# Designed miniproteins, single chains, continued (5): the designs that were tried, part 88

Each design is a single chain, and the fold is of that chain. pLDDT is the mean over its residues in the fold that is shown.

## One batch from the design tools (miniprotein)

Design m19052
Fold by ESMFold2-Fast:
Structure m19052 (fold): chain A 86 residues (1-86)
Amino acid sequence: GPAPSYAELAERLRALLEEAERVGAENPALTAEQMRRTAELQARLAEAMARAGISWEEAEAFMRELGDNADMEEAVDLFIERAEAL
């Protein structure tokens, strides 16, 4: 099948982070600063993936590996750190 475009990949990642923000909004323990940071990570993640040349399949497997015992924001942050280190 056709590989997802950069725009499609970014949209999927946005949807995942938007869901994490929605869950956070229902949990008063999260601050407005943490939610703002999640939005910033969303943009950085999309850019990092494009620059690193990481496929959707690799990104999905990587995030799944990290996300099994971490919240969505932490998984995204770790992914960005690794992508920026490439």
Scores: mean pLDDT 57

Design m19053
Fold by ESMFold2-Fast:
Structure m19053 (fold): chain A 68 residues (1-68)
Amino acid sequence: GNELKELVLRLIGVELRIIGLEIDLERLLNSNLPQEEKDKRIAELQKEIEELKQERAELEKRIAQLES
């Protein structure tokens, strides 16, 4: 009977994953890797971050509908 609590906990999990990937991205940007390898890994991390941001937006929308 607590769909709202479950969605909030899922949102927290997604937010923590985004933070972790953003930290990994900063570390990668400051790395001594060859530019070609760096660009490829940056693109992969940015894609994962954008997919998680879309999941976050859907969770926020569902939470807002339940609070209405």
Scores: mean pLDDT 86

Design m19054
Fold by ESMFold2-Fast:
Structure m19054 (fold): chain A 64 residues (1-64)
Amino acid sequence: SKEVVELLREGARAAEQGDKSKALQLASEAMRTGYDAEVVARMAKEKDPQKVAELLLEAAKRAE
């Protein structure tokens, strides 16, 4: 759970900086550590990096 939260928070920071590709990579790694696929699927469809960051931050709060 702690590792998942850290990956999701790092992904949110990448998205805030406009790096959607890195955010998607980190979210996918969080999935491999047992996180739900929903966040990654939503990120793939979202074009706004700021909204991607919001999704990842909410996911991190849920994973705590």
Scores: mean pLDDT 72

Design m19055
Fold by ESMFold2-Fast:
Structure m19055 (fold): chain A 77 residues (1-77)
Amino acid sequence: KVDLSSLNPRQREVYELMKKAAENPDDEEILKEMEPLIEELLAATLPEMERLAAQRQFPPEAQQLLALQAEFQKEIE
């Protein structure tokens, strides 16, 4: 869904860190490395960030919130 060949070097670095963080969600060092890159990318490409969110590539906090809401809905019904 994300074409790696169309990413610039910094975007590719962020993508690789996001993928690594998804595999190791408890790794605090990976999250620390991602934060400054995400902030810089967000400032430069805010519209693309919205596209990534629409494709289920949400920030970890948003993904966790959605998972909790889905679980809550299932428990209610």
Scores: mean pLDDT 61

Design m19056
Fold by ESMFold2-Fast:
Structure m19056 (fold): chain A 56 residues (1-56)
Amino acid sequence: MENLRRRLRAARAAIDVYEEKLKEAEQSGNTKLVEKYKKQIEDARAELERLEAELA
């Protein structure tokens, strides 16, 4: 359980970081960074959903 909880916390933290960077990229109009961070958020959310399914 502790390992899964640690991974969940890390995944959520990563999503938060990427969401903030995405907002900054959107404000600056940097479309390449916007696409990069959207993909990283999608990948991190998929991992989070997988980890949450293991706990359910």
Scores: mean pLDDT 81

Design m19057
Fold by ESMFold2-Fast:
Structure m19057 (fold): chain A 94 residues (1-94)
Amino acid sequence: MLSEESAEAEREALEQYRALSERPLSVHIEEVRKRAKELGIPVKTALIAAAVGEEIVAMSAEWFGEQHPEYREVAQAAAEAARRLAKALDEAYK
């Protein structure tokens, strides 16, 4: 159902996500902690929510790679980056 144009836009978004996810995991965790404190939200709750969000990104990237084999490498890299971040966020609240 995605047009070729829509598929290219999704590929570009996944490449941008992968590049941003190459930042140190500690930076992402500290951003979540800082924002939670600013909003008065329990840090543990914010970290759990962020971890779930990254798992959803990983699943979406994998689905896109299955639908568009030509973009499988970019999709797989984005999914692996999202899983690494999800795991780090999950471990940070324990």
Scores: mean pLDDT 77

Design m19058
Fold by ESMFold2-Fast:
Structure m19058 (fold): chain A 77 residues (1-77)
Amino acid sequence: DAAALEELARRHAEELAALERRIVELAREGVAAALAAGDLDAVAAALLRAAEEAARELGLDPAVARAVVEARIRQAR
């Protein structure tokens, strides 16, 4: 049933969107501090740490959260 598949996809999209929003919230101060220091490695570390914490809060797989952060870093170039 296409409708059931669409509902499952929508639920996963909502979960990923919530994860991304929570990662940004948790990483906000660490990313700001790292950017002010010009330390791009610290920016990546803050995002990855926030991804694992957000995944734990939302009951999601930390590997999925890390993959989302890695994809976002690539998109930022």
Scores: mean pLDDT 77

Design m19059
Fold by ESMFold2-Fast:
Structure m19059 (fold): chain A 73 residues (1-73)
Amino acid sequence: SAADEAAARLLAEARAAAEAGSPEEVRQLGKQLDEQGRRLLGTDAAGVVLGAAYFEASRYAYELAERRERELA
């Protein structure tokens, strides 16, 4: 579906942005992704699919930021 395709693109774009960023930038990206996911709660079926992708991307960003911060310590 169009929502599944949008979710797949979002996850790919968020992963690329997270991998390119500094730990601080990646942490800020994670916060923005989580906020967007929360805004899609209680919308329609497409919003639920896209919201799930935002939450998945946010978790990935936070985990990556934590790993990179440990490597810089």
Scores: mean pLDDT 78

Design m19060
Fold by ESMFold2-Fast:
Structure m19060 (fold): chain A 81 residues (1-81)
Amino acid sequence: LVKLIEEGKLDEAEKLANTLIAKGEDVAKVHYLLGKAYEKSGNLDKAEYYYEKALKAGYKEAEKPLNDLGVKYLKEAVDKV
């Protein structure tokens, strides 16, 4: 999964991730890796969604990127005001 994300193969990464989630294998870590994949592709809404799922499942490494996305959205909101 990590290699597919690093290579930018989002479609293949999503298929493998869905298979792992269906099997119940490392679900928290898989959600974190999907968050990273969507962030790299520019889909910040899906990145936030999957980082939240990973963090709720106990994957603490999701906290930093989730907070970083929150800060980015806050900056964009302030720039509109």
Scores: mean pLDDT 72

Design m19061
Fold by ESMFold2-Fast:
Structure m19061 (fold): chain A 89 residues (1-89)
Amino acid sequence: SKLEELAEKVSKGELSDEEILKIAEELSKSPDIKEQMFGALLYKKLGKEIKNLSELAKLLIEAYENISDEELVKEAAEKVREAIEELEK
């Protein structure tokens, strides 16, 4: 997925802080809630907090938990929950 590819590039340090910020801004304005949440995660990583982060996080978790492939959904939901817990620290 596009979000998985972005996460990999960010984790490997292949993107500059300026590039990450631009991607975060674009994703945060996406009509896709998963992309909006990923944008929020990138903003938090750069020290820029979004006030509605908890609301977006809850919607993303709910969306993952309501997909019918239970094993993949559980893994995705757990990874999202871990990322949200890191953001709330």
Scores: mean pLDDT 60

Design m19062
Fold by ESMFold2-Fast:
Structure m19062 (fold): chain A 106 residues (1-106)
Amino acid sequence: MSPIEIMRKLLDDILRRVEELVKNGASREEIIAVVRDGATRVLGMLKLLANIYKNKEVEKLTEEMADLVIEAIRKMETASREEMLEVVKELVEQLKKKLDEVEKIL
């Protein structure tokens, strides 16, 4: 399985876990922690790939993805639990599109 496919599965895992937490009435802090931890793993893998391939475009896409994560977390801090799920769905969709761009470069 490629590193990109592993990252896509990690993003799917974030969404699945957030759906379960929202359904079970978990705290905002728990939901944000799952998103932050999962996103940190994906961004860490991307930084490693950018370093291995010495590719500045992958570095740029990684920074754009980091910004998307920061903005999503900001939105989640003021959102209802139902709105948090929609924010995470949009974040996962946007991050997957950025991963598709990374895959085309590599």
Scores: mean pLDDT 88

Design m19063
Fold by ESMFold2-Fast:
Structure m19063 (fold): chain A 71 residues (1-71)
Amino acid sequence: MMELQVRIRKTLARAGRPQTVGEIAKALGVSQSTVSYALNEMEKNGVVRKVRVGRTTRYELSAPALAREYV
């Protein structure tokens, strides 16, 4: 499970732009439901943020992605 979050972070960093759940799922070869679940957990932890571009929901890394300020 933690391995999936690492792969999502690397995918978003490599893209350098907000990605949809479908784009991340295709890049990682996993289901959209699996990616959506992981992204929700990462958003709660402040690792990613949800961005709305028109009618499309996209995700990007929170800056800094590896913040040391968890408290």
Scores: mean pLDDT 74

Design m19064
Fold by ESMFold2-Fast:
Structure m19064 (fold): chain A 106 residues (1-106)
Amino acid sequence: EELLRRLEELLEEARRLLEEARRARTPEEVRAVLERLEELLVELERLLREARTREELELLRRALEALREAALAALRVPAASHEDKLRAIGLILSSIGLLYDLELRE
């Protein structure tokens, strides 16, 4: 019950970050989004180790997909620094790895 509520919160956060990434126009805005996505990824990695029900795994998958989309949106911002574009690529690759791990548990 507590885990489901936390996963729903993280999914909502990922969706908000996706919208922020799509509206980002400055290097500072991109960096702020990426820092929050990195924190979100760490929490999702932790919760993946605790998740065991189909509902929990589905929410986790949706949150990781939203995180990947947000990182991709940040990567596409022309004003993003080269360093931040590499950070975004790292987030995309990490999210793909976690999505693969999640698929193996199904």
Scores: mean pLDDT 88

Design m19065
Fold by ESMFold2-Fast:
Structure m19065 (fold): chain A 124 residues (1-124)
Amino acid sequence: LEAEDLFQTGEVFLMTGRYEEALEYLDEAIKLAGQASGKQLLNKAKAYIGLGRYEEALELLQKAIEELGEKDNAGVLLNMGKAYIGLGRYEKAIEAYQRALALEPDNQRAKDNLQEALAKKASS
């Protein structure tokens, strides 16, 4: 299998909620490619979030910010917010979602997640 084929398979597992399998295929794709793109780091971080491995997700998302182009940064920030919610760090989650909305003002997912983060902060 080529690295691209493994990456595509990993994305399918990620989209279907099969997070352990997603990590296996994404890790093998990165190994065959000899390096990780920002998108590969983001997808691996999404799998870690699905598994509740939030600190590991944040490490990858921070690295991905340095490697992704501007158009992909909103997705990174959205997932940083999700990881912060999982850790109970609601203020940081709010900041991340607000930054995502600054990049994509009409992003409904970011709006919904920001409302959730604000509610969790108010109730915690």
Scores: mean pLDDT 85

Design m19066
Fold by ESMFold2-Fast:
Structure m19066 (fold): chain A 64 residues (1-64)
Amino acid sequence: GPGEEAGYRAGYKAGIESGGDVLKAMQNGRKAGEEAGKALGEDVRLASMAGQIGGLEAALELQK
């Protein structure tokens, strides 16, 4: 849904900014997803989880 998509995108961006540190990327992604979910009035928990996944995927991509 829209909250999950926004959460994932926000989390992915935060993951890139975390410089390949997987744990930090996941934590920053979760927080970014939470904020995106709140901004849209969507399910914050689902947006937060999507953000965590986005952060993880971004960090793994940077590590190759």
Scores: mean pLDDT 83

Design m19067
Fold by ESMFold2-Fast:
Structure m19067 (fold): chain A 71 residues (1-71)
Amino acid sequence: SLVDVFEQIRGALRAYLREKYPQFSDEQVEEIIDRTGERVRETEDTVKDPRLYDQKIADILREEVDEALRA
């Protein structure tokens, strides 16, 4: 499922954010990951094609990163 893929890559996404956005605090990184996970759970029933899972997670993560950068 979309949620299962997200949980499998959660650690890699955290590492990615720490490497690419060193300006974010640990709290900000966890907030971005948690918000991404919430939105992934909300979209679980709307995204049925597994070929779209990676792109959907990436799109949500990018939006959450953009919001954090504006704050």
Scores: mean pLDDT 84

Design m19068
Fold by ESMFold2-Fast:
Structure m19068 (fold): chain A 74 residues (1-74)
Amino acid sequence: SAAEEAAILAELEARLREVIAEGRRRGLSYDEVVLRMGEVVRETIERENASEALERRMLGVMFRLLAEERARLA
C-alpha cells in the first residue's frame, strides 16, 4: 500500500541520516559513507522485497541526502 511504502521510505531516510551522522562523528571519507548508505539501501530492498518502482524511490532518497550533505560541506 502507499502507506506501507511511505513508512518504508521514512525508516530508510532515518537510517541513512544516522549513517551520515556516524560518518561525520568518525571522520569517514565520502566514499566510505556512500558505500555504507548503499549497503543499507540494499538490505532494505531485500528485507521488504521491494518492487523496481520502490527501489528507484529508495535510491532517490539516498541521492537526495548525498546532495544535501555535499551542499552542507561546500
Scores: mean pLDDT 87

Design m19069
Fold by ESMFold2-Fast:
Structure m19069 (fold): chain A 61 residues (1-61)
Amino acid sequence: MTDAEIGALFRQAVDAREAGDQAKYDALVKQLAEALGISVETAEAAVRTVLSARRLAAAEA
C-alpha cells in the first residue's frame, strides 16, 4: 500500500468519525491497522490525535 493510500484512509477515518458513521470509522481504522502492521488501538489513538489537532486548529480560526 502506498503512502498516498494510507493518507487517504486516515482522512476518510477522521471524516467518518466527524460524520458519526461508526461502522465506516471502525472498518477504516481496521484497514489502517492492517496496512501499517500496528494494533487497532494504536491506529485509533493516531486518528484521535489527528482529530484533536484539527479541532484545535478550527478553534483558533
Scores: mean pLDDT 77

Design m19070
Fold by ESMFold2-Fast:
Structure m19070 (fold): chain A 88 residues (1-88)
Amino acid sequence: MIEERIKKLEEKVKELEEQAKKDKSKLPELAREYLRLAQTYALGGEFDKAIEYAKKAIELYREANDEEGVKLGETLLKSIEFMKKTLG
């Protein structure tokens, strides 16, 4: 079920957040998992949480100077905002 997928992703993100505090090379992986968590929250109808994590991913990509990552995050964010407006 979607709730079980969300919980597993939340646990992975929490572990990766702790790793990234000690090792900045983990930031791109953390940003990618934030996008995955945002997408999964959106699929579950949790649009506010989805928006929150998409924004977190965008900020990490900006910190990493990853222009493609920023664009991916912004595209996902716009899609989630549109879903919230249309379906939420």
Scores: mean pLDDT 84

Design m19071
Fold by ESMFold2-Fast:
Structure m19071 (fold): chain A 63 residues (1-63)
Amino acid sequence: MSLTERLVAELRDYLRNDPDLVEKAMEMVGISRAQLERALANPDEPENQRILSEVLHAIELLK
């Protein structure tokens, strides 16, 4: 299982279970919904992996 698969799976779980938390995390990181959607659609790109990782880290800080 790749790092990419793990990042996407974890973030999609949060989007399904707690979308408001994800929106708060995006605001904290300074990332738009469009940027997050592009990162989820193209997760194999290193820059997008960093975006997904930063959003997940912000979610952990907000919990």
Scores: mean pLDDT 82

Design m19072
Fold by ESMFold2-Fast:
Structure m19072 (fold): chain A 62 residues (1-62)
Amino acid sequence: SEKLERNRELLERARELFAELPSDVYDPNRTPMGDLVNQRLREKLGVTIPELDAIVEELNRE
């Protein structure tokens, strides 16, 4: 369905953004990775990790 294809595309783009994060974002002297990832996701895709988790759950229910 169109919704499923859009959700898969969104997840793929989110995975690409995660892969672009440098390993040093895990540095305890920097912004926590979860906050940084959520910020980047909102800036690029307009979604957060909890929203992506909901999409993954929906896709897995098939």
Scores: mean pLDDT 60

Design m19073
Fold by ESMFold2-Fast:
Structure m19073 (fold): chain A 79 residues (1-79)
Amino acid sequence: MEEEKKKAEEKLKEIEELLELMEKAKKEFPEITELDVLVAFQHLISGLSYREIAELLKISEATVRRRLAKVKAALEKLR
């Protein structure tokens, strides 16, 4: 159905824009590490919860939240 396909295409475009912004954030902000980008990717694109990311990467949920907040702040500065 066109409605379902349009939502999927819009979601893919959002994912592509997020990936480009994350790559730019990593290049522009030296405080952004590869791990910060990985955490943001897993949450924003893969839809994993803070708990699932914490278990996957063997870090605390508080660390996941802090790293994600840092990436989000950098992305907002780029927009």
Scores: mean pLDDT 75

Design m19074
Fold by ESMFold2-Fast:
Formats: sequence, structure tokens, C-alpha cells
Structure m19074 (fold): chain A 90 residues (1-90)
Amino acid sequence: NMEEFKEKIKRIKEVLKKLEEAIKKKDLKEAQKYAKELADLVGELIELYYEIVENGTEQEKKEAEKLFNEVKKEASEVMEKLDKAIEEAE
């Protein structure tokens, strides 16, 4: 439902912040931990997104699409920073 979807978005944003902080302090072990947590949460978010697409109202579908695209963009930016940090460490 939308409540669970929004809660997942909130959790993902918290993990993204922790991941970015780990990247900044060059703690690759902690960054890898948060990257894994992010992947698991994104999987759960995708499942909730498709439930809303199947069963939600048109308004809920539009809201979920906007929130999902925002989170995908934010996650992509943080993951790009992680990739650069790993490359620099090699």
C-alpha cells in the first residue's frame, strides 16, 4: 500500500545518507554493507511499486511513479560516487 511504499522510500533515503557518509570517510567495508542494504530495500520497493500499479488508484500510481523515479535518481548518484571511491582505492 502507499503507506508501506512511503516508509520504504524513507528507509532507503536514510540508508543512502549513511552510504554517502561512509564513502566520504573512505570506509569501504561500511559502504559495502549499506550498498547491500540498499539493494535489498530497492527490491522490496519494486515489489510494493508493482502492487500499487496493479491495485492502486490512478492518483496513487502517479504519486508512486514520481517517488520511485526520484529515489532511483538519488540512488544512482550515490552508487556512482561509490564506484569512483572503489576505483580510486585500486
Scores: mean pLDDT 85

Design m19075
Fold by ESMFold2-Fast:
Structure m19075 (fold): chain A 90 residues (1-90)
Amino acid sequence: SAEQEAFADALERRAEVLEKKAKEMDEKYNGSELAQKAIEALKETARLYRQASDLLRSGASVEETNKLIAMAVEKEEQAEEYIKRMLEDE
């Protein structure tokens, strides 16, 4: 449906934003353990959103898609926590 395609596009765009953020952090921060954990979490979040987008476009199970989105949201929150801790550690 048009709604599913629009949602898949939104998830893909979110993945692209997170991948760009991870790249910018990797280029700016060197040797920080918290930065590396944040980068890894951002990359994993982007991967999950891309998988969810691909499933929606392929007409796969709504249940599988919802599980991937939930996992992506949790990983995105984890990434934000690592970023906050990194900034608090100067």
Scores: mean pLDDT 84

Design m19076
Fold by ESMFold2-Fast:
Structure m19076 (fold): chain A 100 residues (1-100)
Amino acid sequence: SALDRLEAIRARIDALIANADSLSVEELEKRTEEIFAELYLLFLELDRHDAAARVVELARETREQLEANRDNPEAAKKVLVEALRRAREIVDEEIARLRA
């Protein structure tokens, strides 16, 4: 179900945040982009165009911040963790909507 898929993505976000310090910037960025892509496609499937647009904007802002910090891996990781936290907020809002 959509709820099960969102809960699985939420668990993956939480795991990435918890393990961010043990991952390379490249691995954390790759996994964050995978989450953004999966959320975008899922929200389109659910006809949640506003939520899909929020994911696109978050991904754009994240890429801009990563480019600004390309020579600072510690700052890049903080950007990615913050992006994951913001993605989690979007997921939590959609889970709450589906449970209502």
Scores: mean pLDDT 91

Design m19077
Fold by ESMFold2-Fast:
Structure m19077 (fold): chain A 70 residues (1-70)
Amino acid sequence: SPLEKKLQQLLEELERLVDQYKQASPEERDQVWAEIQRLLAEIHQLLKVAPLDLRKETLERISELLERLS
């Protein structure tokens, strides 16, 4: 579905931003984190209209990606 494709693209963008954050200088990390927060907000808005299974899968993937920051 178009929604599934959009969520997949946003998750791929989130993975890139997580990798960028880990490689970023201390001065750049605040900017990258702000971009991660904006992307998460967009994903959460889309999840409000997503089917339950797609919501669960997307939230599990977000959790996995954010764990890489710990």
Scores: mean pLDDT 87

Design m19078
Fold by ESMFold2-Fast:
Structure m19078 (fold): chain A 68 residues (1-68)
Amino acid sequence: SGLGKVPLTPEQRAQVKKQGEQYLQQLLADIPKKREEGIHFTEHLAEVSAKLYEVALELDVESGFLSV
């Protein structure tokens, strides 16, 4: 429940969003193949969850906008 740091420009936000989307899409595309092979990559999933949460916090305007 931190305040985090919020991007100031729409351009910066678009870049953060794009990065997060690309990361998520790559991992989602890999999951079916890993499951078919019977490979367990929970460590990879944990890292993904952490990264997505981080990106979401940084992108969230409400979280970054301080009120006295």
Scores: mean pLDDT 59

Design m19079
Fold by ESMFold2-Fast:
Structure m19079 (fold): chain A 58 residues (1-58)
Amino acid sequence: SAAAEAAGVAYGGRILAQPTFEERAAAGREAVADLQRRFGLSPEEAQRLVARGVILAG
């Protein structure tokens, strides 16, 4: 959905704002869990949406 894509971009921006690899990884795991919970996405769908969001936010 457009709302899930917009959320993915927002999470992507937050991930990129983290100063360390460990903090980026933690933010990414939180984003995947949140997208699954909010939008009923599978783990793979949520991971793809976060990856796309990171690309679009950078």
Scores: mean pLDDT 87

Design m19080
Fold by ESMFold2-Fast:
Structure m19080 (fold): chain A 107 residues (1-107)
Amino acid sequence: SRKEKIEKRRRELVTEAIRRVLQQPLSDDELLAWLKKRYEELSKEFTPEEVGRLLADVALAVLYTQTGDLKEAIERARKLLNQLDLPETVRKAAEEHLERYEKALDS
């Protein structure tokens, strides 16, 4: 199903991201380049909204692994995703996904 395909790709991306960061931390520029490459790959298979959510999950996984602070990770993910030349629909979906994590943290 579509849902199973998205969840499988999410797990693959998050696992790859964590494994990469555990070998060596990523600078913001390195993370931007990595996210841009993943955006190009994901855009061939998924809708803009699905791509936005997957990019948010990946950015958050990297930054949370590096910081150990979910609030800092969310803020940094938001800033980095806004630096990418993303279509508005993708950017909006990523932001809404990060806002859900932030609201859960505030509860």
Scores: mean pLDDT 85

Design m19081
Fold by ESMFold2-Fast:
Parts: structure tokens; C-alpha cells; sequence
Structure m19081 (fold): chain A 65 residues (1-65)
């Protein structure tokens, strides 16, 4: 639902403020998390947030640029 997508975007925007590694977040049918300068710690945080997205019934796609 659109409410779920909006909630996920808000959660990801706040929870995924991972020290400047986020290039942008795109919200639509799924959430696209575009990252740069990805560290091992950032990858671990992405995995944790994928779990949160699953709990909300939302697809998360991670892209590195």
C-alpha cells in the first residue's frame, strides 16, 4: 500500500543516515537505496534495514554508484 511505502521511506531516511554513504533514496513500487563509498559496516546496516523492510512488506533494492 502507498502508506506502507511512505512509512518505509521515512524509516529508511532516518535509520539509514549511515554517515554520508547514502547518495539518494528513491520511493515508488519499491524502495531503491543508492549508496556510495560503501563500507563493511554500511553493508551490515543495509542488511538490518532489509529486515525492517520485510516486516513492513516492502521491497528494498540496494545500488552502489
Amino acid sequence: SKATSFAAAMILATALDIDGHISRIEVGEKIRLVLRRVTPEARQDVEAIKELAKESGIELEVIEE
Scores: mean pLDDT 66

Design m19082
Fold by ESMFold2-Fast:
Structure m19082 (fold): chain A 94 residues (1-94)
Amino acid sequence: PLSPEERAELFQGRTILVTGLDEDVTDEELFEEASKYGEVLGATRAVDPITGEPIPGLAFVIAASPEAAERIVEALNGKIFGGKRVEARRVEPL
């Protein structure tokens, strides 16, 4: 697999950070919801890279393009999904 740094560079402008996500929402449900607003390559629960444990309420969505990522962020940010208000933003490189 690609290193975390190589993955971040490859998906620059296309990675969306989702916070406030209900624990009962699956990766598949998040993928389907985000796919309503733009082409999605993947959706996954965030895990701590050191411990491998899920980070509560946190997930990543990888869009096919920066433009798709922007549309998905606008649609999901502040939306009630899975019974909780979620926030979404694009991950910017430092």
Scores: mean pLDDT 74

Design m19083
Fold by ESMFold2-Fast:
Structure m19083 (fold): chain A 61 residues (1-61)
Amino acid sequence: MVTEAMIRAIAERLGVPEELKDEVVKRTMEEIRKHEDEIKSEADIGPWTYEVVKRVYEELS
């Protein structure tokens, strides 16, 4: 299961400003909830979450 802490750690690595981190976390959690059925293994969770955080940040930038 993806956690808020994992999303925040990825956002920090991507250089997301503090003012956008909460919005990035919120939108990433919403996207993950809609697609949980598509994430079949723990090995896929990290890479998939990284791509979602990156996309959300690009949309907010």
Scores: mean pLDDT 74

Design m19084
Fold by ESMFold2-Fast:
Structure m19084 (fold): chain A 110 residues (1-110)
Amino acid sequence: SVDELLEKLVKELEEAKTPDEMAKLLIEAMKELIENDADPYVLYKMMLGLLYFVKNNPELSKELVEEGLKVFKEAAEKILSQIKDEKEKEIFKEESEEMLKELEEELKKR
């Protein structure tokens, strides 16, 4: 189902006409991946994709960046809960906190 979700996302992104529509699709896909206990690597790649998309689309609505930030926090907590190695967990925590700070700065610009 995760592979089918990602294939659906790619197809829907190709049909999307606005950055806001694309952002909504990415946010909904991340919510579904979290609910379906997707692999931490897949969630991490989606987090990077959402952050880069927000940074590259400064005209995204404030409401969408706020929803993105909320889903980003949920994804980060989900990944942290699945990391068994203490050193890897600490590294990811630091990286995710830096990514969250960047996303919060993007929110402040809107």
Scores: mean pLDDT 84

Design m19085
Fold by ESMFold2-Fast:
Structure m19085 (fold): chain A 57 residues (1-57)
Amino acid sequence: AGKEVFLEILKSQPQGSRVNLARGLYQMSGKEPPDDLELKVNNVVQLAEDLEKAAKA
């Protein structure tokens, strides 16, 4: 999935649910979530790019 798909998924959820959603997306990609995920959800554009990189790696 491209960063546009991750961005749309993240934006579809209320802010309070984005940490758990992002954690799930990392796990589905076979990658460990970053330790500072709670800070990263404040910038959903950057988080979507990070998720795209994780999915491709």
Scores: mean pLDDT 76

Design m19086
Fold by ESMFold2-Fast:
Structure m19086 (fold): chain A 59 residues (1-59)
Amino acid sequence: MENIVIDGSKLSRADLQAIAERARALLAEHGIENTPNTVLPDELRAEAAAAVREIQAKA
C-alpha cells in the first residue's frame, strides 16, 4: 500500500476529527500505542485508507 495523502483543503474540521477518531480506534483495536511517531502497519494502513475514502465520500 502506498502512502495516503489526505487533502485537508477539501475536508471540513469535523471530517478531519472523524478521521483522527477512526485512526485512534484502529490503533486501540490492534493494541498499538498511539504516539506522535506511530507508524501504521501495511494492513492497518489499508483500513485507514478505506476509512478516509469513506469519510471523504460523505463530505
Scores: mean pLDDT 61

Design m19087
Fold by ESMFold2-Fast:
Structure m19087 (fold): chain A 77 residues (1-77)
Amino acid sequence: DVTRQRLLQAADILDQLGQTQSAQQVRQYVQQGDYDTAIRVISQSIGGIVSDPPDIDTSDRAQRVLNGAQSVLSNSQ
């Protein structure tokens, strides 16, 4: 499913940003079918980076992940 693939992609980006524990939690929740909790973990982990990004590239990547998570949540409601 597109939703599962997008959430797993977000987890990969979290891993690249050094959020390895959050990435693993997202993957675990996705495998359990708990997409709402997976989205929440992504939003919390990225929120800090989006608020105080170390550079433009990191900000752009974090913003894309956050926008993706919001889009998935909107489609689920």
Scores: mean pLDDT 69

